# Designed miniproteins, single chains: the designs that were tried, part 111

Each design is a single chain, and the fold is of that chain. pLDDT is the mean over its residues in the fold that is shown.

## One batch from the design tools (miniprotein)

Design m3878
Fold by ESMFold2-Fast:
Structure m3878 (fold): chain A 85 residues (1-85)
Amino acid sequence: GGLEEMKRYLEEALEALKKGDLEKALEYVRKASEFFWRVKHTLPGEVALQLEQLLAAAMEAIKKGDAEKAIEYVEKALELVDEAL
């Protein structure tokens, strides 16, 4: 389902971030955000809001070259997705 696809892209983003591949990391977070938009109506409002904020923060951190902050935001997003599965 959409949450499993979102999790897969976030895990791929995390691997890219750990390898220093910011371009690939941004691509994967964008893909996770596309799946988030498709499934957000199935999530509790509080969880949807937190995921939206974490995805936006991760993308901003990647664009600024802050891999450490991007890793933190992606890991928090993965925790929320795992709890929602």
Scores: mean pLDDT 87

Design m3879
Fold by ESMFold2-Fast:
Structure m3879 (fold): chain A 80 residues (1-80)
Amino acid sequence: RSKLRELFKKYDKNGDGYIDEEELAEFFKEHPEVATRLGFPGNPELVAKKIIELAKKYGIGDENGRLNEDEFIDLLTGVL
C-alpha cells in the first residue's frame, strides 16, 4: 500500500527505483522487528546480506542484488 511505497522511497536514497544491500541494512537497523518476523536474527548488515542472497537464489532482484519497489513490498509482507 501507499505507506510501504513511501517507505521504499525513503530508503531509495539515490532515487534510481532500487534498494541495494546498504540501503536495506539501514532499513533493518531502523525496523529490526521486520527481520525477526522474516526469521533472520542478527545485526542489520548480516540480515540485509542474507535477504539479498535468498532473493538471488529465488531469482528476485537484479544482477547486483538490488530490489525494486514490488520486490521490497513482497519482502516486508513475508511472501519470500
Scores: mean pLDDT 73

Design m3880
Fold by ESMFold2-Fast:
Structure m3880 (fold): chain A 75 residues (1-75)
Amino acid sequence: SARLEELEKRYAELAARAAASTDEAERLRAAAELAGLLLEKAKLEGREEEARARLRELAQTLPPEYRAALEAVLA
């Protein structure tokens, strides 16, 4: 589907940019946006609850700023 292709492309582009960044603030913002893109893709695939559970687990392993960003996406 065109929407899935769009989300996959946006995810790949953002992930590559975040990986190349030395700015923690940019990486923090990218983490929230990447999580949002993962949730949108999972919604289209009928796997939203699975994706939410995975992101909640991930959030608990991250520093407070990253955890807060992911929790905001999950609200």
Scores: mean pLDDT 82

Design m3881
Fold by ESMFold2-Fast:
Structure m3881 (fold): chain A 60 residues (1-60)
Amino acid sequence: MTEVTAEARVGSGRAVVTVAVNEDGSITVTKVETSGDARDALEAAVAATREAVERARQLL
């Protein structure tokens, strides 16, 4: 199992998202941490999730 963490900032929001690459090649979101303004943090979480998944796919 390999974990990939990505961080994003949008406006005053921040998100850190961790995904796991499973032995079968599937990708699972294991942790989402957000801070700051709720709207900006949601946008940051979307961006961080996309980056984490893209990096995880490159490890396969």
Scores: mean pLDDT 82

Design m3882
Fold by ESMFold2-Fast:
Structure m3882 (fold): chain A 100 residues (1-100)
Amino acid sequence: MSPEEIFEEALKLAEEAAKKIEEAVKNNDRETFLKIAEESLKKLSELADQLEKQGKYEEAEKIERIAAAIALVASMVENNEPLEKILKKIEDLKALIKKV
């Protein structure tokens, strides 16, 4: 894939992951949430590594920032943070994906 295609795939994956994470959190489905977070973090890391190998460091950093935001939401769920706080962080994640 071209660097542009890799970056677009990563953003699409992140957007789909954010939607599925929000749905799982609203349904109190911790098992599905953790599975989505784990798979998304793995795939985003692989795509960021591919961008770095092609010299696209700025694009890789943007994907890594999105991955860090997903990891933070996962940490909040694991720590039983209030639902309102978790949902606000998911909205921040969605906003971050649209800004890159």
Scores: mean pLDDT 86

Design m3883
Fold by ESMFold2-Fast:
Structure m3883 (fold): chain A 83 residues (1-83)
Amino acid sequence: SKKEILERQIRRMFERYGLDESLFDAVLETAEKLLDKVDLYPGALESLAGAALYKVLNPNATLSEVKANLLPELQKYASLLLE
């Protein structure tokens, strides 16, 4: 499923950067808000996972800051990560 592909991408990101596993569920829930809007190529999934992580680490992040962490084609959906 799309969710399983996203989950694997987030797990790889957590392993690669040595991130705290306690953040995993929050990052996954945040990223799922865009999952139905994203083309599932690797770059889009990496961008979505990174933007979701940024939002989880920065609860008061502005729309502009979240957009900066997304590929141009995904930026129109950035407001969904703030909901």
Scores: mean pLDDT 81

Design m3884
Fold by ESMFold2-Fast:
Structure m3884 (fold): chain A 75 residues (1-75)
Amino acid sequence: MKVEAEYTAESGAKARLRVENGKIETEADDAPEARFAASAAKALAQNYIGEGREITPEDLRRAMEAGARNQRLLD
């Protein structure tokens, strides 16, 4: 199964995560918001795989949004 999600930060920076056959691949633009978004989505994907849970694009996007927000709080 293949699941992908993309997040675009307010700065225009992008983060992507792909899960295919249990393999997680992340791509992020060279911007803190994008890196935090990718890291948050990767953590969620790792947890869901460990729990045997199905990952949806919505789950990944929600994690990316939370990651980007957390980066903004760190200034």
Scores: mean pLDDT 79

Design m3885
Fold by ESMFold2-Fast:
Structure m3885 (fold): chain A 75 residues (1-75)
Amino acid sequence: DEKIHLGGNRVGRAVYEASGDPLTAVRVAKETIDGLEAGDGEKMIKNAKEAAEPSGEEAREAAEKEAKKVVEELK
């Protein structure tokens, strides 16, 4: 649980740093947590990326990059 929530917060933070949009960051963190709990890393990366899309390309790229790191670390 702790690792999943920390992973979501990391991806959300990366999106916030790229976009300056706290609402999108919170949405991305939630989608990341939900995806990690479901156990589908590829779907989680896709959902985090899609959740970041309204805040632009830099936010989308930040979500994808950090989500991939989280999936790799959790294995």
Scores: mean pLDDT 82

Design m3886
Fold by ESMFold2-Fast:
Structure m3886 (fold): chain A 86 residues (1-86)
Amino acid sequence: DKEILEKAKELLEKAIEALREGNAEEALRLLFKAAQLVSKLKDKELKEKILKLIEEAVRALREGNIEEAIKYAEKAIKLLEEAIEK
């Protein structure tokens, strides 16, 4: 799971960069890629929490709320970091 957690974190960090640059299409692609990796996590509770945050980020992005999309992606990264370090 460590490798999945690290890769998902990298994708979400890139998604935040894309969001800050106003590249909504790239951000959306990266968010979906991160969600696909997270869906493979063995920890059901962690998986559900992170997928929900990514879903909220996607929703905010679709509504044009870039700041909210970044906040949700940042929350997902924090959960991934906690799972990596324990």
Scores: mean pLDDT 86

Design m3887
Fold by ESMFold2-Fast:
Structure m3887 (fold): chain A 65 residues (1-65)
Amino acid sequence: MLSDEELQRSIEHNKKLLENAKTPIEKKIAQAMIESYEALLKGDLDSALHHTMEVIKYAVELSHS
């Protein structure tokens, strides 16, 4: 499990990816990753799992596009 400091760094990294995203799918992936890490930081495992599944879904869609 990532530490709170590692989760916060991951959120900051993905916020930069969101700001620099050029396509709608890149924005969706970055946003879902942010929400996943924020849920982990709050200890909300159900929400974290939900957003992690969204990341996987969008990443698969990107791979087939």
Scores: mean pLDDT 81

Design m3888
Fold by ESMFold2-Fast:
Structure m3888 (fold): chain A 127 residues (1-127)
Amino acid sequence: DPERLKRLRERLRELEKRLQNLESELLNFASQERKELEEKLKRDNTPETQNLLSKELQSLLEEFQRLQEKVNLLVQRFQEALRAGDFETALSLIEELLELAEKYRYPFILQAVRDLLARLREALDRL
């Protein structure tokens, strides 16, 4: 269906442009601060460390853990959608992941968006 393929490619281009706009915004000081925070939260994510932390830092660690779990689930669902040829669902999952990247601005979410966009582009180019 040429019209379906056209719609899929148009949606993909819109998501790629949205990521490019976000990356352009993050080329200032905020990007480095979020990277340092992400690296710290990954290191401090142990039961022993959590017992020694302030309630505020514990809440940030719990939020970060939930974000990592959600990103992993979205990536898994994307792989399943891609295998099934459900490119509409694959695009919707990338869009949800991009919304998380825009909200939280952590480098690991941005990297996940880049990886999924690249995989979907490759899949659509094989059609």
Scores: mean pLDDT 83

Design m3889
Fold by ESMFold2-Fast:
Structure m3889 (fold): chain A 56 residues (1-56)
Amino acid sequence: SRGKETVALAAQHNGGLSPENARKVAEGLLSPRELSEASGLSLDRARAAVEGGKAA
């Protein structure tokens, strides 16, 4: 999807990617695919959140 604003708002509301989820991915406990499935984000967005930025 094109909803980059939606992703940013979800992050601000601590609904999309929490700091805990970001930490788990960094530690290898959650892959981008698992994050995508757990959060309902597209795979591309999950990868961008994990690999493309240090934002949670």
Scores: mean pLDDT 55

Design m3890
Fold by ESMFold2-Fast:
Structure m3890 (fold): chain A 65 residues (1-65)
Amino acid sequence: MLSKEEVDLRIKALEEVAKYYIKNGTPEEQKKAEEMLSKIKEARNADVETAQKIIDELQEEIKKL
């Protein structure tokens, strides 16, 4: 199980990736990045277990970019 601090660090890293694609990506990548930011917001307000599941889903979405 990830600590709260480790979850927060992973969320911050994913947010930076999403911001990068919003600024530099194609229109399709920008749309996906906006959806990622919405999920990141949910993860920040969730408990550690739920946040970890959202992080895992976002990592899989990044691999498809």
Scores: mean pLDDT 80

Design m3891
Fold by ESMFold2-Fast:
Structure m3891 (fold): chain A 93 residues (1-93)
Amino acid sequence: MKEKLKEEIEKLRAELERIQKEDPDNWVRQAQVLYELLQKAVEAKDFDTAIEAAERLRKLAVEHNWPKEVLENIDYILKLVKEKDYEGVLKAL
């Protein structure tokens, strides 16, 4: 189970790199992959990857003028991830 989550995280990281290299303007797909990466990282208790995914989501939200409520939710998730609040992050997603 834990090994499968690590494999899924690696596949999501590879997909994110592919999108950023081949279609960098496709921020919608990047956001989708980042949310999946964040969820899988939290489930695996890989908080370093979860922080990275949340920070990248925040950057996309700012650059593409996402609704203030969405940005506030991302900031809240990033706080919970830094605090290693596994259950809190999953409830906020």
Scores: mean pLDDT 81

Design m3892
Fold by ESMFold2-Fast:
Structure m3892 (fold): chain A 104 residues (1-104)
Amino acid sequence: MTTTFTLTRRNAEAAAEAVGQAALDSGSELVELTISGIPSEKVALAERVLKGVPGVLEAKGDEEKGTVTALMEGSNGEGVREAVLAAASLVEDDQKLTVTVTGL
């Protein structure tokens, strides 16, 4: 199961709640979050910030793609929400991010 959300910093809280709920609704023990649209210069910082979020098991940045992928527990909707908010906080207000949730 894969669900995709688009957000900016201005609607990040509502979008993060929806992403967290999608992780819970997946029924999967593990979910993969792929966050795209991150400026290349922010990818390394985003990877490190996401590694600090409770429930993030692994996080990997791809500067060429402007993407960070995080592996998380699907039952940790609050941790998923926090990860999305953390990524949104690193970009400018008008920067569009895409978050994809994949149940594993």
Scores: mean pLDDT 82

Design m3893
Fold by ESMFold2-Fast:
Structure m3893 (fold): chain A 80 residues (1-80)
Amino acid sequence: SAEEEFERLLEELREMGKEEQAERIERLLKEGKLSITLAIMLAITILAKSEENRENLEAVMELEGVSEEVRKEVYELVEK
């Protein structure tokens, strides 16, 4: 399931010492600020930094109408 994939990705982030990033992604999902799809894509982008992953993340954020405030937080998480 998407939830199982998300939990796996959060565990990988924690194993890489990215606990703060994992917690912030969970918070955004729990607050309804990101869909499960975007939360998964964000975690993947942090784990595997590539132009393709960044472009896909940006495209889906635009498609889903993510607010400028939340987009800023997402970019901060990717740049860490």
Scores: mean pLDDT 87

Design m3894
Fold by ESMFold2-Fast:
Structure m3894 (fold): chain A 110 residues (1-110)
Amino acid sequence: SAREAAEEAERAAEEAEELAKKAEDGESALKAGRAAARAGGLASRAADLALREGDKEAARRAAEAGRRAMEAGTLAAKKSETGLSASVAAGAAVSGIGAEFHARLAARRA
């Protein structure tokens, strides 16, 4: 039913939001992005069923679940970019740039 489909979409959107908020690296951000895509698909299906059944409330709930899924996907994408930037910064630190900067700061305090 449209109501059951809307409830499933709402649960999937909530899971995607939680995963996106907890995402700390590229892998967890990818997992959150996949959950958001799944939630969006479920919301679209629920909206189609609601329109066929004439259930305006189920249609509204499906639209809201779709909006939440889209926002979760956007957050996951932003966190994926941050994770990649952090990995690049870590690579630069391993090249000894941080050691040179630390030595220069120590010399200025002596």
Scores: mean pLDDT 71

Design m3895
Fold by ESMFold2-Fast:
Structure m3895 (fold): chain A 98 residues (1-98)
Amino acid sequence: MEDHRRAQVLFAALALLYYKKKGEEELVKEMLEELKKAAEEGDEAAKELLEYIENPENEEKLKKELEELAEKILKKENTEEVKKRIEELKKLLEELKK
């Protein structure tokens, strides 16, 4: 489904924002350079990720989209594995609020 590609892009963006918040500057730099290279090579998902990360206004929008997507996924698949992944996502979102 279309939701799977969007979920992966949003999860990767959240992970990058989390590392940025934690002060992992070297990791963030490496990830940004890889994404930039992929985007230049025509990867649309990498281009989307860069637009989300480079614009501070998109951080609040990203958090909201991730919460809505997590709730949507949980409604469709209520397995222990999916629930655990959604709980991990919510923990990352709470960490970003600090």
Scores: mean pLDDT 70

Design m3896
Fold by ESMFold2-Fast:
Structure m3896 (fold): chain A 74 residues (1-74)
Amino acid sequence: SLADTIAQGQALIAQGQALIAKGQALIKEARADESLPVERQVGLVLRGVGLVTEGYLLIKKGQALIAQAQEQLA
């Protein structure tokens, strides 16, 4: 149903936002703690960037599902 498609899109957007927040927190941790070894700082940044990227892809997928449902109403 259209309602199910919209709910699915909203759930993906929420999941994507949560991943972006987690990724940003890891990048912030890497930047805030100057006592961390370089290898650990790099690892946190790479992990954080990966989560942010995955989060944006989920948001885009969720937005596409909502747009598809809206087109069916036209």
Scores: mean pLDDT 87

Design m3897
Fold by ESMFold2-Fast:
Structure m3897 (fold): chain A 87 residues (1-87)
Amino acid sequence: SAELEELLAEILELASKVLPEEELKRYQARLDAHRDELGALAAELLELVSRMVEIAKETGDPEVEKLAKEMAELAGRAMELIRAELA
């Protein structure tokens, strides 16, 4: 869906502020590989969120913590859309 695509783009934009370009490209490729497999797409999103939370914990940077929280909220909305499409 267009809404899911937009959420994925926003999630990757938040990640781009924290992750190196090479690591970001790997997550982008994994998400793209699972576009037609919504359950697997959801798992990849949760892994990206977990990575952002790990970096926030490692750095102790309040701005990185904020980005990780915003990404978790967007991933939650993406999960709701995935659930609706599977119903």
Scores: mean pLDDT 82

Design m3898
Fold by ESMFold2-Fast:
Structure m3898 (fold): chain A 74 residues (1-74)
Amino acid sequence: SSQLALQALGNLKATMSEEEKKERTQKFQESLQGLKMSPQEQQEALKLWEQRLNGDQKADEQLSQLLAEQIQRL
């Protein structure tokens, strides 16, 4: 059961529609405006976001750290 759940999660990330990815990415871009990030930092966050949507665990960890640091600046 746990293996099926993990595989289903992986399949959802792999089979998420381009429309769903676009909508989630747009919402993420809107959230970045509140963080007062530089354009370069916003671009880096977007690259990590797209990589995490494709199942990159390292990108997910790096994005989480970057966002936590930026939130602390608010």
Scores: mean pLDDT 69

Design m3899
Fold by ESMFold2-Fast:
Structure m3899 (fold): chain A 75 residues (1-75)
Amino acid sequence: RPLTPEEQRLADAVLEAYDKAYEEARKKGLSDTQARIEALRAAVTVARELGKKLGLTEEQMVDILERAFEEREKA
């Protein structure tokens, strides 16, 4: 099933937050592993905040997160 516009907005926001936090951490001299951990924390924070505003359940938020990162890993 294609993502709804709201689900796509969450996916896009999560990936943007991940990329921004990863780049920032790498610029500070953190290792790839440390930068990925910081990026994941930022992504989870955005997902939780925006997901609640969009009225999504925890299960829906987890599904959207998994789909967003799965597509990123394939790209």
Scores: mean pLDDT 78

Design m3900
Fold by ESMFold2-Fast:
Structure m3900 (fold): chain A 108 residues (1-108)
Amino acid sequence: SNEEILKALERLIDELNRLEAELLATQDLRDPEVARALMELGSAILALSMAKWMVKHHNMSKEDVISLLRKVRRSLEELRKTMSPEVQAFLDRAIEAIERAIRELERI
């Protein structure tokens, strides 16, 4: 249902926002890798927030949401390859959150 898609997106957005806040609180923003990871997480959160709005207005299907999540996951996986272990740990948590959301949506 549309409500289940919205709840899945809302939970994912909330989890990514908490992860971004933790990265901001624990890492040195003068590190270019940290700054890049924050920018990419922020971009993902924005894209998912727009997708939530589009789903609410029946402008985006479940399949479109899953496609977007797979695209976001792939971008984070590519970014992860260029990062130190400390930053990789945050990106791994973001990737895992997205993978859980994809599985949840595929069950609807």
Scores: mean pLDDT 89

Design m3901
Fold by ESMFold2-Fast:
Structure m3901 (fold): chain A 79 residues (1-79)
Amino acid sequence: NGDDYFDQGNYQQAYQIYQQQVNQNPSPQNLGRLASVLSALGQYDQAISYLQQALSLATDPRTQRGLQSMLDDVQRLRD
């Protein structure tokens, strides 16, 4: 599965699986997974875009805080 590929450092395969998951269900959680793999691939602008989309869809404070933390981290890596 996508998590197995991500844990192995196979980010290209993890990306394909997470992208399919987002296409089926663009939840904050699936968008966050896709952003994580994009960040691992150095695709910071795309990761930021997906995290902003995830934040716009997130309604619970815990998920919002987690996504905001990820966004802040990716922005620091980009800059």
Scores: mean pLDDT 88

Design m3902
Fold by ESMFold2-Fast:
Structure m3902 (fold): chain A 94 residues (1-94)
Amino acid sequence: MEKEADELIAEMTDLVMRLKEGKISVEEAFEKFKVLAKKIVELWKKSKDPVVQFRLATAFKVASEEMIRIAEKEDPKIAAELKEFAAQAKKEMK
């Protein structure tokens, strides 16, 4: 489980970095983010370790906030959709 969490956090971090570096579009980043976020939520629900849950929730929060910040400057429509998606995913990790 910890290894699975580390891999998902690394993939989420890489996605944010590629978006920040302009290597992928905001639209492509949002589609990939939705896939990773669903995996993070599922692993969070399956985990019995509060440290793993905290790390997953924190990585999701940091990644979503950074992606929203970038999207608001480049595509306000995708930014709005990303905010709604992030709010729903965050609600599932309570």
Scores: mean pLDDT 84

Design m3903
Fold by ESMFold2-Fast:
Structure m3903 (fold): chain A 73 residues (1-73)
Amino acid sequence: MEFSEEEVEAVAERFGLPRSKARALLEELSKTPLLTKEVQEELGKKFGLEPEKILEVEIFVGVLELERAVRSL
């Protein structure tokens, strides 16, 4: 997946992460085909977020990608 600088910044600001951590989290999510509860807990521990926030990041990124796709129509 491709993440714009604006997308990384939006995630960083919304979830209170440094941009470097936001980018690393997005890269890990892009490599993760199934966001199970166990994966959410692992990523939450790794990035200092509650497991529910990992799912919120995934949903937020999906919305940003959908908005970008709609703009190209």
Scores: mean pLDDT 77

Design m3904
Fold by ESMFold2-Fast:
Structure m3904 (fold): chain A 80 residues (1-80)
Amino acid sequence: MLDELIEKLKKAREVAEKNKDYRTVHLLDAAITALELAKRGLLPVEEALQMAKDFLQEARKYASPETKKLIDEALKLLDE
């Protein structure tokens, strides 16, 4: 799950960067960092998932429609 979520967020980040959604890129980087810290045992997984969800919900507000679709797919993975 964490690896799948991180890969989905990296794809969303690439799309956001191409669309110059720089605020969304920053928020996606924060979400990815939280999840990578959890993979390294430096952050509890449950806290990292909650942080990622909060960052993704904020990122949706500034995202282009293409980036928003990928963020919505990542949020669905977080609800599993």
Scores: mean pLDDT 84

Design m3905
Fold by ESMFold2-Fast:
Structure m3905 (fold): chain A 73 residues (1-73)
Amino acid sequence: DLEAKVKAIKEKLLAEGLSEKEAEAKALAVLGQHYAVQGDLDKALELFEEAVKLLPDNEELRKALEEVKRLKA
């Protein structure tokens, strides 16, 4: 379950001192990268879009989203 995987990564990041939004965005980005490597660009795009919504000023997340969009197009 994707939601369970996001929650597990988020809990680990929260324990390391990240804020709720940072932990959620990074958990989504980690899974987005995983799906991109597996060739599931649609799922990767969805995950990176949600991560960017949480941290819209994060350049690393914006670049990752743009790269997935380029690969899918």
Scores: mean pLDDT 82

Design m3906
Fold by ESMFold2-Fast:
Structure m3906 (fold): chain A 72 residues (1-72)
Amino acid sequence: MSTLEELSPEEKAGAAVEIAVFRLTMVEGIPVSREQYEEAFKKTLEYVKENPKASSREVIGYAYETLKELIE
């Protein structure tokens, strides 16, 4: 169930954070700093490593909520 999801944890976390940043900056008009991006990537990478069965939706959701908390 999984031949198509052979992305590394780093690639999964990176993609999720990029999608979350795009939504916040381009859809919601909220700026994201480099420091916030790096911290969100670090936390999302940890989440992916601890939750290898997490769906793409769950990883993106985690990245989005983490970025929102870092901005507020």
Scores: mean pLDDT 78

Design m3907
Fold by ESMFold2-Fast:
Structure m3907 (fold): chain A 56 residues (1-56)
Amino acid sequence: SKEEEFKKIKEELEKLTREGALAVTQGRWDEVERIQKRVKELKKKAEELGAKPSEL
């Protein structure tokens, strides 16, 4: 269902946010760029599912 897909997207975004913060702290800029790209792709998928920006 769309609700389950949205839940998975939110959970992955939360994990990516934490991983991104750690990567910045460790100076792993290549990982930061990859994480940022993944975050943008997930946000786009959420918007296609009808999510409002405030829900992300």
Scores: mean pLDDT 80

Design m3908
Fold by ESMFold2-Fast:
Structure m3908 (fold): chain A 87 residues (1-87)
Amino acid sequence: SNEEALKVADGTLKRVALLATERNDEETLAIARELAQRIQELVDAGKLSKEELIKLFEEAARRLEELGAEESAQVLREGVRKLQSLP
């Protein structure tokens, strides 16, 4: 359901933001904030879906991997796996 997908997304983003804050990683924190804004825009537009969340998280994980933020990228990849397991 969209509620379960949002819960997974929120939990995943909070973990990324916490990790970035602890490491003073402003670039990762900015990406997490951008993701939160894009998710809110999807909610407000009535376009939220599990598939759209997966796409956003996969794109962000790739960006974080390119920045060398491997642990934060892994958290997003875990989030994708959780989203994919939802009915």
Scores: mean pLDDT 87

Design m3909
Fold by ESMFold2-Fast:
Structure m3909 (fold): chain A 65 residues (1-65)
Amino acid sequence: MIVKEVEVHGRKVTFTITPESIEVEVEGKIDEKVQEAIEKLMPVAELLHERHRRLVEAERLAALL
């Protein structure tokens, strides 16, 4: 599990990345700037999700050796 926190316009946006999902949590109300930042960061979160999934799979396979 990878957790990334970003502060946008004084609000904390937390991306929780697991091999199965990407979850986005925002403290407080979502305004247009926060939504735009989430949209901009989502491709990066997707890249981290794929990287994490591959790493976990590789470590699991390596443990069988």
Scores: mean pLDDT 77

Design m3910
Fold by ESMFold2-Fast:
Structure m3910 (fold): chain A 94 residues (1-94)
Amino acid sequence: DLAEQMRKVVEGEVERIYGMGEEAKKNGQEETSKKLYELGEKLRELGEKSIKEIEEYEETDPEKSMKILEEFSKKATEIVEEAEKLYEEGKKKA
């Protein structure tokens, strides 16, 4: 279902961002590593909240559920793009 699929995607992206943080740390980019871990945590928290809200509203208000999904997608994209940018900048400095 949608909520379960979102959960798996969120968990995978969070793990990927944490992996970027570990690589940044190995390259001596401590500030970049810290920011990547913070972004991963932010994505995890956003995902948990959005999934819970979607599960709550999908039976009673499908339109609200879709709006929550759209807002989640926008914010999640911003977090992922910021993480990828920080990771690439870290690699160039290493």
Scores: mean pLDDT 83

Design m3911
Fold by ESMFold2-Fast:
Structure m3911 (fold): chain A 129 residues (1-129)
Amino acid sequence: MEELKQAIYNTVKAFLTLADREDLVEELVEELLKLAEEDEEFKKWLEKFLLTSYKDISREEAKEMVEFFLEKAEKYKDRPLASDFLVLMAYLLVERFNLEEYREKVEEALEKHPLAKEIYDALKEIFSL
């Protein structure tokens, strides 16, 4: 748990800093930690995303993770910050593994998730994506 908690904190802080929303770090970390305690499958995929080198993730696993994160973002839409973060994780997997078949679905999800969209736009500008 401590390693996962630190990884969540570091990742959340990095992304929210890009959107100039560091005021939301503690709230988003708490939402993600609560979901990890309530949903073992969510915890498993979150740990794989945050603690596993991209070289050790197969393209097939990355596809499963994208579908899982998008499904959970819809399921947890009443958890606003966590839902946005799940969409952002799906987007990062699409970019890293070049999952073009999921690009339109992720872009549609981003339009419904304002915080994720703001972080996406910041990342796109910084990396000329």
Scores: mean pLDDT 82

